# Ledger of designs, part 106: designed miniproteins, single chains, continued (3)

Each design is a single chain, and the fold is of that chain. pLDDT is the mean over its residues in the fold that is shown.

## One batch from the design tools (miniprotein)

Design m11682
Fold by ESMFold2-Fast:
Structure m11682 (fold): chain A 55 residues (1-55)
Amino acid sequence: SAVNLLLKEFGLPLQFKKASLKALELADGDVNKAKLVLFHYLKTKELVVPEVPIK
């Protein structure tokens, strides 16, 4: 499952499952895009698609 992959990738406990689900929803199921959403959330506490590109 993509949610469990995101949790393992960032070393997050199960309490972040809802945030990971919302990141996947914002990313339209794209795991790589969801990783960007989660990374932004962990740094800023905002669960949104970041405006900046990854490169």
Scores: mean pLDDT 74

Design m11683
Fold by ESMFold2-Fast:
Structure m11683 (fold): chain A 88 residues (1-88)
Amino acid sequence: MIEELRREAEEALKEAKKIIEEASPEEARELAEKLRAVAEAARTYGREAAEELAKTDPEAAAELLEVSEYAARLAEEAAEYAERKAEE
């Protein structure tokens, strides 16, 4: 599960960068805003989910929190890439 989520996040970043590369500056700006929101959501909901999971599986909860932070960082990386594309 956790490894699969990490892989999905990495694939999503790769796909997002590909979409951003082909996007217009206006589309890239919109994508950057959405990706920033995704990063914030990943951190918020990841923390909440990890807190709930910690009641039954503290080790899995720690891994989920790590993966959520990793996914948020990837979304921020995609957002920065989109922001640079938007300013071209």
Scores: mean pLDDT 81

Design m11684
Fold by ESMFold2-Fast:
Structure m11684 (fold): chain A 65 residues (1-65)
Amino acid sequence: SRAEELIKEARALAAQSSNPALQRELDTAVRTLETAVSMGDEIAIKAAEEQLLRAIEAARAELAA
C-alpha cells in the first residue's frame, strides 16, 4: 500500500541521517500514520500520508545538500 511504501522510505532515510531532529520528525510522522492505519480512519490516513510525504521530501533535501 502507499502507507507501507512511505513508512519504508521514511525508515530508510532516518537510518541514513545523523540529524536527530530530522530522525524525530520522521519517526513521529511514521507513528502518526501507523496509528491512523490501525484505526481505519481514511481521513486521518490521508492527512498522515501527506504529513509523512512532506517529512520525506525535507529529509531528501537535507541528505542531498
Scores: mean pLDDT 84

Design m11685
Fold by ESMFold2-Fast:
Structure m11685 (fold): chain A 54 residues (1-54)
Amino acid sequence: MKEAEEIGYEKGVEVAKERGPVEGALAGANEALKNGADSLGASRAGLRAYQEAQ
């Protein structure tokens, strides 16, 4: 779902600023999955967070 991807992205960016882009990507993907995203949605959330943190 779009909402789950956005929640994951926001969480990933927050973690990336503190801990780095790889940790942010993992946190973003996991948060998206917890909020109902499928594997593709979770991957998109994580990758977007990684790119934002670079």
Scores: mean pLDDT 81

Design m11686
Fold by ESMFold2-Fast:
Structure m11686 (fold): chain A 118 residues (1-118)
Amino acid sequence: MVLTVTVRMPGRAGDVYTVTLTVTVGAGAASAAIALRGVVDGELVRVPLEGAEGSAADVVAASPTSGKVVTVSGRARLAADLPGVLQATGVAVGEGAATLTATVTTGDVAGTVVERSE
């Protein structure tokens, strides 16, 4: 089973984005990964991160272990404003019934929580 959750938010220079994925699976091993991307006119673009050359997947955090419950957190600070939106994409792989929860916070804005289950 593969679960995907997507959260979109504004991208402003100096903002810090924290994305946390929690995946629970009914059977087998679970893994999770987070990617941050810019979206401009429907196109995926590089995210300008402080201290890194950007790519379409500039921040990737992956589970270091497998198990029935996996939590992965990614953090990024933007070096420049995005002319569109910042998109956080979480992908989880597991077996049996699964729940994927994504929590995103930026600056003083209240976190956005998205849950998907199969």
Scores: mean pLDDT 60

Design m11687
Fold by ESMFold2-Fast:
Structure m11687 (fold): chain A 73 residues (1-73)
Amino acid sequence: SDALARVEAALLARPGIIDARVEKVDGVLNVELGVTAPLDGETMLALIREVSELTGLPLEKILFSYVVGPLPA
């Protein structure tokens, strides 16, 4: 849980990210972001790599999705 909290904090520290939800299910990390504007591929790849480094999980075990605006309840 401490590692997931650190991931959420690191993501929320990025400009343009307004919401973050991180959940680990069956060894896969689901990362959902609320953003102010669509993310480019370079920014997405940098975020996925940072999450991989913070968690020790390989890229194929990290699922990334985002919405423009806050995450749905």
Scores: mean pLDDT 83

Design m11688
Fold by ESMFold2-Fast:
Structure m11688 (fold): chain A 98 residues (1-98)
Amino acid sequence: MPPEEERREALLAVAREVPAAIAEVAANRPAEEEKEEVLAKIEAYLAENPNPEPLLQYERELILALLNEDAERAREIAKRLLKELLGLEEAEAERVLA
């Protein structure tokens, strides 16, 4: 299904960048510029993909974790995103977030 295939590629691009950036910002330093860039990417994706139910749930949780500066929650959500949407194993997801 071509629309779902394009959506998957966009989702893979977001998943590769967003979880790692969020985990890094939340864990090491609240870099306002990086934080705003990540949020802008999530909002741009949501605007173009209004019914991405699985990803929408993760993105909402990630945005909320970033606003609350909850590093542990941000990492947990990023790990779930990598495992469920990209099909990574636990060890691979942890390596991406290390």
Scores: mean pLDDT 60

Design m11689
Fold by ESMFold2-Fast:
Structure m11689 (fold): chain A 57 residues (1-57)
Amino acid sequence: MGSTKAGAAASAGGGDAEKARAAGEYALQNDPEMAGKAAEEGGGPVAGRLAKAATEA
């Protein structure tokens, strides 16, 4: 499990704590698509791209 990947994805989720947590959980499941989508819903397109990239790394 990539705790650092989850932390990076959650950090990218922006100002919506729920979406940031969801992005982190999807990153732990190794699901970059859903992690990116959750972060984008909370923090916009840049947050989505960062969360997806962090999950893929």
Scores: mean pLDDT 70

Design m11690
Fold by ESMFold2-Fast:
Structure m11690 (fold): chain A 81 residues (1-81)
Amino acid sequence: SEEEKKKIAEETERKILGLVLRTLHRLDDPAKREEALKLLEEAGKKIQELLNDKSASLEEVKKKMKELLEEVERRMAELLA
């Protein structure tokens, strides 16, 4: 359902925001901090695109949201290396 898709999107957005905020607390480099914020903005846009895809099933949305979260986790870890 559309309501369940929205809840999954809200959960994913909350998790991504938490990851980015934790990463920002561990970064002193202004350029890396800017990249982390840019990644947050890009992730938000992707979440909205997935929600606007009326053809996507609930399971497809779940899978793509999980993949997005994993991508953000990987990219945040790269900024901390």
Scores: mean pLDDT 87

Design m11691
Fold by ESMFold2-Fast:
Structure m11691 (fold): chain A 65 residues (1-65)
Amino acid sequence: SAEREAEAKALLESIAKLPSVESVEFKDGEVTVKLKNVTPSQYAAANILGAALSMLGYKVTIEEL
């Protein structure tokens, strides 16, 4: 739905603002977050935002480069 997609885009923007986020890809209900030089706090933040996306019905994959 458009409402859930708008919320997902806001969450993706929040993820993209994290200093350790190298890239974020959103395609066909799947979100891939790539992290580089990640700290424990940045990893936790990415996972919290990713969990919120999963609650909206998206498949989330977090990769550490």
Scores: mean pLDDT 80

Design m11692
Fold by ESMFold2-Fast:
Structure m11692 (fold): chain A 57 residues (1-57)
Amino acid sequence: SSWEATFQGLLALAKQRPDESQTISQTLDSLSARIEQQEPSKQDLADRLRQASQQLA
């Protein structure tokens, strides 16, 4: 829930602030790692954040 909302917010921010895409990419990658560690049932969500991070990098 809160992880999904944060993810969607970061994607929206990346579209509004393309100049910050590298910073947002790093934030998405960090969040993906945290989800992998804290939420074993949400590996699909972690994958989605990592893919978005790679697309913005």
Scores: mean pLDDT 83

Design m11693
Fold by ESMFold2-Fast:
Structure m11693 (fold): chain A 73 residues (1-73)
Amino acid sequence: MPELTPEQKKAILEKLVELGVELTDDAIRVLKEAGFSDEEIERLKAEMAKKPVKLKLDGRETRALIEQLVAEF
């Protein structure tokens, strides 16, 4: 996976919050593998705690979503 730019990371996090993705352990692992820091993941968790969970993703689905968002930006 190519290294994500700060702009791509911001766009991906904003889209995950918009979609209401549940951060499973697999999803967190995929985000860390994609270059997201623990601080960025904790900020995402805090933003998502303000909204109802709409979509539960496993590690495979999270990777596919990140790849799609990177392709869109």
Scores: mean pLDDT 74

Design m11694
Fold by ESMFold2-Fast:
Structure m11694 (fold): chain A 59 residues (1-59)
Amino acid sequence: RIEELTEEERKRLVIALQKALGLPTDGVVTDETIEKIREKLKELGFSDAAIDAVIEALR
């Protein structure tokens, strides 16, 4: 639920994505985290609009 993420859900999603990407699971959204998420979502066939929405929700 990208558009309705609570702060707690956002942090859990960030940690889950960090685990999937092999990044440190600190729940902090860094430029590296954003770049890895963008690359992975493009690889999975997400649209640029959907990727931007995910990144915006995680900020």
Scores: mean pLDDT 72

Design m11695
Fold by ESMFold2-Fast:
Structure m11695 (fold): chain A 59 residues (1-59)
Amino acid sequence: LGDVNKDGNIDVRDFLLIRNYILQGQYSDEYRESFDVNLDGNINDDDLELIIKTLLANS
């Protein structure tokens, strides 16, 4: 869930990758599932917010 770089952790790098996609609107289809963190079929601010909440819960 949100582990976009596939290192086994959800961290700031995963947040930055999803944020960069949202800002630039570019990604490969292979990352679609990882970017869709809330599994609603869309990649948007809701997915970014879920990553932020996960990071805050671990702080």
Scores: mean pLDDT 65

Design m11696
Fold by ESMFold2-Fast:
Structure m11696 (fold): chain A 100 residues (1-100)
Amino acid sequence: MKEEILELLEELTKLILEAADKAKVSEEVKKELIELVKKLKEVFLTGSVEEQIEALLEFKLEFEDIFAKYADFTNPEIQKIIDEIVEILNKIAELLEESE
């Protein structure tokens, strides 16, 4: 389970960078996104299941806020990658629920 979550977090990182590149966000926004993923990974390595669930929810809200401000959601390629990111976040949440 922990290995599966870490693999999903790695896939999440790759998709976020791909979405950022296609959305042509600034290097400052890319760094902010990388820091968000790093913070999420750190909580998953050191935190309790409750802290991991809270971090995942905060990450989702912050990620959606950043992309809503800087991404052109009329681009179907960007929307497809965002949908894939949300799907990975939902899979991580499901795995966390199974650990209760």
Scores: mean pLDDT 78

Design m11697
Fold by ESMFold2-Fast:
Structure m11697 (fold): chain A 70 residues (1-70)
Amino acid sequence: SYEEFKKEVEKLALDAKPYYKKLSEEEREQLLKDALDFIKERGKELKLSEEEIKELEEIVEKIFAEAKAA
């Protein structure tokens, strides 16, 4: 379901946060791009709406932005 996938995406992003802080800026940009691409592809497979996919992308972007700012 959307809620299950949302919870899993949030957990994966939070688990990645300490590793994200250790990466170079180029590696961080690549990881974010890969994560967003994964969400789009998996969301399409799960028949999620464009709004649901965008919400998941925003969650990951916020978590990684917080990691970068700290």
Scores: mean pLDDT 81

Design m11698
Fold by ESMFold2-Fast:
Structure m11698 (fold): chain A 72 residues (1-72)
Amino acid sequence: MEKELEELKKKFEEALAKGDVEAAAEYFEKMLEIDKEEASKFADELITRLAHTDPELAKKAAAKFREILEKQ
């Protein structure tokens, strides 16, 4: 389980680095199924870092992930 979460974290980070918010959202949903607390924390930390390099992408990703969390 933890190995699967770490793999998803890597894919999530890579998707965001490529600007692929839709792919990142899919990985985020899978991470939430494994560990909601860790998934939300990791996404928040990564978006915070991304905001310093690409604030527009960070804003778009944050909005998408917020929608996913609100539907749960």
Scores: mean pLDDT 81

Design m11699
Fold by ESMFold2-Fast:
Structure m11699 (fold): chain A 78 residues (1-78)
Amino acid sequence: MEVTIIINGVLGGTVPVEEVVEFAIKAAKNFKLGNSIEIHLVGDGATEELAKQVKEALEKEFGIPVTVKTYKSIKDVP
């Protein structure tokens, strides 16, 4: 299963579910982070458990608040 990752409103990419946490950390390191990180995970692989893993990993790495939301389709992303 693949997941599309959007970070602070910017399309990061689409990767296999097992690569999502590593990809999110690498992508976030390349952005000038403000006061918080917002992640949107899109696709059938975008589970609440994956969202929790991404949130915990990014909060541990960067020490700032992280919001993660899951969507079944790109059309549902605000």
Scores: mean pLDDT 78

Design m11700
Fold by ESMFold2-Fast:
Structure m11700 (fold): chain A 106 residues (1-106)
Amino acid sequence: MRLEIVLEGPGHAGEVVTHEGRITGPMTEEEAKEFLETLRRYLGRLVREKEEEKDGVKTYEAEFDRGTVDGVRETVRIRIKLTKVSEGEYEVEGEVVVRQEAAPAP
């Protein structure tokens, strides 16, 4: 498996902290399916999912709610681009944004 996840430093704007990551590398069709299923199972509660396919490029976007812990709400947004390079093989490029914000007072 040749998947690399790179996390870039945190950004802060007011009461919101954002962490960004990148996902790159080649995947088989089976590995791509398992990867997307793993994200759906472990990233949190699925809020939004969108899939588009055009000219051998599949784009998957999803948003997950990870809940609120110690007054901090965490959400995860992913955008993954799968470019078909041969039959059953894809080149993967993805972006991950983890957003943490102070929960509003109850």
Scores: mean pLDDT 69

Design m11701
Fold by ESMFold2-Fast:
Structure m11701 (fold): chain A 93 residues (1-93)
Amino acid sequence: MAAYAEAIKNLGEIADLLKKMRDEGKTEVADKAYEAVKPGIDAAREALSQGRYDEAARLAKLALEVTQAIVDGDWEKAEELRKEMEAEIERLK
């Protein structure tokens, strides 16, 4: 159950971070971050529904790391992490 808890926690932290950015008037950054990480969030939720808790936790963590990189303005790191996230999504298919 640790992997399940970690997946839920990381998905929640993404939502909290996006809300914080919008509350700070950074709506465009929040929207860009959400668009970038939505495939990972959707894949993590799908993995949770299939009982694939380790994969869900990994995807949720990657999506959170992409979100943080975008918020920090580290676009190079965001792009590399996004590619890693897309590779993990493909492994689930």
Scores: mean pLDDT 85

Design m11702
Fold by ESMFold2-Fast:
Structure m11702 (fold): chain A 105 residues (1-105)
Amino acid sequence: SQADALLAQSKALTQQAQKAYQAGDYDTAKALALQGTKLALESLAIRPTPDAVAQALISLSEYYFSLGDKKKGFALLGRAIEASGDPSLVPALAAEAEAEYKKLS
């Protein structure tokens, strides 16, 4: 499905962002993390799932880690873990991820 394809692309971009971060290429890591977040949110809009919302929050956390904002990065990563454990949180966490992304785009 389109939702599954977007989610898979988001995960691939987030892995590329992590590799760029490890190489010290923070500008590339930042750009890839934002694109990964956008694709995860597009997937989430088509089919809201715990995996899609967790992926959006993980990609946002990688963006903040690329900026050196560890506090915000770890906070978003914590929310992603919550999403994976509790499907009832999907609507609230989707709204949170969308609001955070809108500040950056």
Scores: mean pLDDT 89

Design m11703
Fold by ESMFold2-Fast:
Formats: C-alpha cells, sequence, structure tokens
Structure m11703 (fold): chain A 68 residues (1-68)
C-alpha cells in the first residue's frame, strides 16, 4: 500500500539521518519533503491513511529526537 511504502521510506530516512549525523532540522526537512511528495503523487489518499502517515511521522520525529 501507499502507506506501507511511505513508512518504509520514512524508516530509511531515519536510519540514514542517524548514520550520516544529520541535524534535526535537516531530518525534519527530509521528512516534510517525503510527506509532500507522497500526498502530491497520491491525491486519492483517504483521511484515515493521511492520519496513519501523520502518526508514524510523529513517532519517527520522537525517535530521532531521542538520538540528539
Amino acid sequence: SVVEEFKKRLDEILKRSIEERWSYDEFVARVVEEVNRTIRENPDLSMEEIDEMGQYVQERLDEYRAHL
């Protein structure tokens, strides 16, 4: 599904940000770009799917912040 592929891409962004020591601002910018790309390319995403993506984003942001 679109949501599952989004989650996988977000996990790769998190992994890469930690390995390459990105700043929090750079990590947030990459996450925002991925969200915007996914919504732009998938205009038929339901509100439930968007909510699930948003919840996952918050969880990944909290995970990254724990590494600062």
Scores: mean pLDDT 84

Design m11704
Fold by ESMFold2-Fast:
Structure m11704 (fold): chain A 65 residues (1-65)
Amino acid sequence: REEEIEREFEKVKPQLLQFLLDLGLPEERAEAIVEETYRLALETYDPSKPFKPQVGKIFLEVAQK
C-alpha cells in the first residue's frame, strides 16, 4: 500500500539524507535523490520482500547517477 510505503520511508528518509550530506552533497541535491528514491520505491516495491533492503538498492542506483 502507498500509505504503508510512505510511513516506512519516513522512518529511513533521515538516514538516507544524512548519508548524502556526510558525503558532502548540497542539501538540495540530497533531497532530490531521496525524493527520486521514494518515487521509484512506489513504482517497484515488492510487498513479499523486506522494505529496507529494497529501498537501499534503489537509493544506491539513484545516487550513482
Scores: mean pLDDT 76

Design m11705
Fold by ESMFold2-Fast:
Structure m11705 (fold): chain A 86 residues (1-86)
Amino acid sequence: EREALLERAREEFRRLLEKVKEEYKRNKEKPPSQEEQLKALEAAARESGVDFTRADISRLAELLGVRQSDVLLLMYQALLEEKKAE
């Protein structure tokens, strides 16, 4: 069911967001600016041959019912984890 899938996505998003914020707090670090996060995501998407813009972040934020800044932070963190695993 679509609603159940979206509810699950929002809960998982919230859980991941809390973990990311706690990690930055534990390391006494601040996340980079939204512009730096977006720049890194756009660069990674371009390397993969995919067009990715701020408009895509906006659409995802609306779909999940969250802030664009939260989407950017989580996607940026996921990108860092991919680079760390490779």
Scores: mean pLDDT 75

Design m11706
Fold by ESMFold2-Fast:
Structure m11706 (fold): chain A 70 residues (1-70)
Amino acid sequence: MTSELSEEEKERAIKTMKELRENKDIVEIVRAQQEYVERGDRAGALGASLAISMKVLGLSEEEAIRFINN
C-alpha cells in the first residue's frame, strides 16, 4: 500500500494508532476507523486500521510505524 500522507499526517496516524491501541477495545477501534473513513480522514483511518492489526494479529508498534512511513 502506497502512503501519500504528509509527514504531519504520518505523525498523526502514529499518534492515533497508539492512542486507540492503549485506550480502546477492538470494537471501539473498528467504530473509530469507520468514522475516520466516513470523514475522509486518511491519517486517522490508517492509524485505526493499524491499531486493529496490532490487537488482532500481534503487529508490533515498530512494524505499524514502518507501514505508515511507507
Scores: mean pLDDT 80

Design m11707
Fold by ESMFold2-Fast:
Structure m11707 (fold): chain A 85 residues (1-85)
Amino acid sequence: MDKETLLKTIEAAVHLIAGVSYLLAAKRYLEQGKVDEAIELYEKAIEHFRRALELAREANDPSLVRAAEQGIKEAEKLYEEAKKK
């Protein structure tokens, strides 16, 4: 792995971790009845997962691609469910 590919892989992983962190925070806020705050955090999670997916594809890392795609699907589903409340 060259330096460029390594940096893209690291950046993808950082965005994936950020996405998961926002997703967990959103779930916690939703449990507290803070629906608007949860929606904002789900939007942040989706943004980070989408960036992770783009970088993972550029790095040709199938594990990170799969993780980012799963994160997007879960976050989008929870976002739509929260918006109905």
Scores: mean pLDDT 87

Design m11708
Fold by ESMFold2-Fast:
Structure m11708 (fold): chain A 68 residues (1-68)
Amino acid sequence: SSHIRLVSLSMRGLAHRQDGDDAGAEADFRALAALSQQLGDTATLRLSARQLASLGRTDEAQQLLALA
């Protein structure tokens, strides 16, 4: 389901962060942001934006937060 996909992407992205895999985390949080936009899920969109900001993608994060 769409909810399981959102949860799976957020969990995997956070796991990559814990592992120090910033590239893997960025990919998962970008995928989470895209899916969140399609589903209108503002909570996971904000989560992905905050994580991308903490990974140095501040401009990208600001654009995503404007959509939430």
Scores: mean pLDDT 86

Design m11709
Fold by ESMFold2-Fast:
Structure m11709 (fold): chain A 103 residues (1-103)
Amino acid sequence: DPEKIAAYIALAVALESLEDALRLLENGAPREQVDSEIEIAMINLQELLDKGFDEVKPVLELVQQALNTDDPARRIELLQQAIELLRKLVGEHLEEALKLANK
């Protein structure tokens, strides 16, 4: 299913960008560099939401809150929560794809 493959790629890109944002933030990188990675995740999550993948909405809300938060400690908490939810979604989509391939 090309749409499911595209969704998995978008989820994986969003996850990598959030993990990069968290690493940059923990290492004291400039706000603009951290925000650029968060914005890449937002674009990919918004595209998924627009395509009807409603399960990404809670992740998108956390990512938007992180982008709009000035407190570094709160930004770390929000990014960690977003990453945890997104890792679960990536794992669920991979498990579904593997189950379909083995039928």
Scores: mean pLDDT 83

Design m11710
Fold by ESMFold2-Fast:
Structure m11710 (fold): chain A 86 residues (1-86)
Amino acid sequence: SAEEAAKAALDAGLLSGEYEEKYKKDPTPENVAKLTGHTLRAMGSALDAALRGGAELAIKASEEALKKYPNSLGAKAGLNSAKGFS
C-alpha cells in the first residue's frame, strides 16, 4: 500500500541519515554500502508511495526523517522524488 511504502521511506530515510553520520566519521566499505543501500531504498520507497497516489504521505515521511537527520541523503532524495508527483 501507499502507507506501507511511505513507512518504508521513513525507516530508510532515518537509516540513511544514521549511516551518513557514520560514513562522515569513518568511511569504511561497510558504512558506504549501508549508506548507499538505505539511500536507494528511501528514494525507491518514496517513489513507490507516490506512484500509488500517496505522494503527500511520502513527502511527510521524508520530512519526518529530515527533522531527525537534516543531512539524510535518502530522505532528501525521497522528498525530491515525491514532490514530482504532488
Scores: mean pLDDT 87

Design m11711
Fold by ESMFold2-Fast:
Order: C-alpha cells, then sequence, then structure tokens
Structure m11711 (fold): chain A 68 residues (1-68)
C-alpha cells in the first residue's frame, strides 16, 4: 500500500526517523529511538521490534527488510 511504499522509500533515502513516524502508533520520540536502533545494526527480529515499539509484525518485517 502507499504507506508501506513511502516507509521503504524514506528508509532507502536514509531518513529513518521520518519513515518510522509514518507507522501507526509511532510518535516522534519512539521513531527516533527506533531509527537509532536500526542504524546501529540491531539484530532484533520482527517480533522483537513489534513488542518493543508496539507496531504490527508486518510493519516490523517491512522495516527489517528495507534495512538490509
Amino acid sequence: NEREKKVVELMKAGQYKEAFTLLPGVGPVTAEKMAKDIEAGSKATAQDLSIVYRISQADAQIVLDAAK
């Protein structure tokens, strides 16, 4: 869908914080923490990201796939 495409586009452009603010339930503070974790090469699974940041596992998987 359009949101998922935009998240992937922003991540590929290196705009991780902006990408993560598009995820449902993710505020600016959470997006910044998530961006730092992903940029640092976090080895978290989609399930781990889903639990920690309270996003869907589907959204977490999109983030991890785009970070590769």
Scores: mean pLDDT 80

Design m11712
Fold by ESMFold2-Fast:
Structure m11712 (fold): chain A 106 residues (1-106)
Amino acid sequence: SNRVALMYAIAASYYTSRAIKALEAGRVDEAKRFARYAIKRAQYARMAATLTSPEAAEQLEKAVASGNDAIRALEAGPVDSAKEFLREAKKYTIKAAELLEKEIEE
């Protein structure tokens, strides 16, 4: 349902924000953990949105891709690249949440 997808999209955005803050504090392992939590919630949101909000599902797929790029950057490359990928993932989860809210009848 759109409400379930929205809950997971909000959770994904929250964990992405925590990952960014952890990187700003130099806590790379904590950032990796929160980034993985964010990716998993974005995947759940995408699955829940696939039939009811295809546009939100597409934004969530982009969030998952950017999150995975952030993990790869944290394992192999400079931290600044990882921060940018996490910011991009957050933007996609926020766009997805906005689309999901618009389709929920209150």
Scores: mean pLDDT 87

Design m11713
Fold by ESMFold2-Fast:
Structure m11713 (fold): chain A 108 residues (1-108)
Amino acid sequence: SSSLIEELNKKIAQLQALVDRFQAVTTDPTLAALVAKIVQAIIDTVQKILEDPSEENLLELEINIGLLGIVRGVAKLIGASPEELSLIDQIIDTSNEILKLVKEYLAS
């Protein structure tokens, strides 16, 4: 459905905007780079799934979203601010919304 692709593109744009906000507020360049790399992997994997759907690519998407949860835990342990943690939580939530839309697309 074209409406599912439009919604996916909106969520990807929201995800990119959240990463930009996170990079602007974080003082930890390693954490900034790690979040950006994982989110880029999520976006790249969504594109792979849309071009060539496979269980392997869906699993890769789920693993990368899971890695954001681990990064969130590490960020909290190293003393990330409430604003930084809130932005990571929003990145995770938006990534899970993308996963839901991808699963709906594959079931169509």
Scores: mean pLDDT 90

Design m11714
Fold by ESMFold2-Fast:
Order: structure tokens, then C-alpha cells, then sequence
Structure m11714 (fold): chain A 75 residues (1-75)
């Protein structure tokens, strides 16, 4: 589920995440994933983290976020 993948994202150390997202993504996709990771670590709740990230990046849909997480977590 999207919530499970957000929680999995939140377990990645900041230094590892920065390296991984820089290798696979750029621009708004990279910034969204970094914000989502930060928000999950702050709230410890996937739905609140998603809501906060989408507040900063309202152009993204939950379906698009799921696709980005699938690419990141498969790497």
C-alpha cells in the first residue's frame, strides 16, 4: 500500500536517501520524496506525512507518489 511504502521510505537514513534520490530523480520529484521522508520522520504517520508533502507539492497525485516510491524502493 501507499502508506506501507511511505513508512518504508521513512526508515531510510537521510544520507542514503539523499544519494539514492539524487541518482534516480531530479527537480520536483526529488524534492517531493525528500519532503515526504522529512514529514514521515516528524509525524511518524504515513497519511499525515503524505498530506504535508502534497501541501508543498499540490501538482502531484497519490498515484504519482506511489509510482515514485515503487521506483525508489526497487533500487
Amino acid sequence: SLEEKIAELGQIPVSELLKKVSELFSGKEKDLLLELHYAYRMFKNPRLALREALRHFPEFTEEEVLALLDRLLAS
Scores: mean pLDDT 89

Design m11715
Fold by ESMFold2-Fast:
Structure m11715 (fold): chain A 89 residues (1-89)
Amino acid sequence: SEREEALERYRRLAEERREELEKLEEELEKLGITTDVEALRYLAETPEYAPVLEFLLERLGLIVTSVFKLPAPQSVEEAIELIEKLEAE
């Protein structure tokens, strides 16, 4: 239930920012960025993508708090550390 609700909220937020996400995906593909960690670092270093970065951190927060019962990351470095921990488990 909680997991399904979190995924539904994630899907809705992704749909609201579809154009921004599509443009970002095209740019990342052109740069050869293939991992979430590399993508987050690029967004953190690119001020024009601050709103997109905030949205992605909110999405990650919704997933990890609702699905994994972990605290939401408060920074890019915390988000990267969290992703690496989830991939290692």
Scores: mean pLDDT 71

Design m11716
Fold by ESMFold2-Fast:
Structure m11716 (fold): chain A 95 residues (1-95)
Amino acid sequence: MDALERLKKEDPEIAEKLKKKFKELEEKLKKGEISVAEMIGRYFRDLLDAEREIYLKKIDAGVILDDKEEQDALRLFNPQEQAEFRKRLAELRAK
């Protein structure tokens, strides 16, 4: 499944922002402002940032994630962000 199509089903607003960022990267590559390797690196970074935003929106909305969703989300965060995310999920599960 296309990652962008998956994100569009989960959060159309975040998907549209990501699509715009990808278009900007394509334009920069066309103008010779970035290399193909830099475009690929920025593409993956922007994709990961979009997925993080979706998980943060879910917990902000009070959605209790299952164990698989929690593990998938935690892979996107650094250790400090993981600790904060786990704390927020524990608080939601306690309500």
Scores: mean pLDDT 78

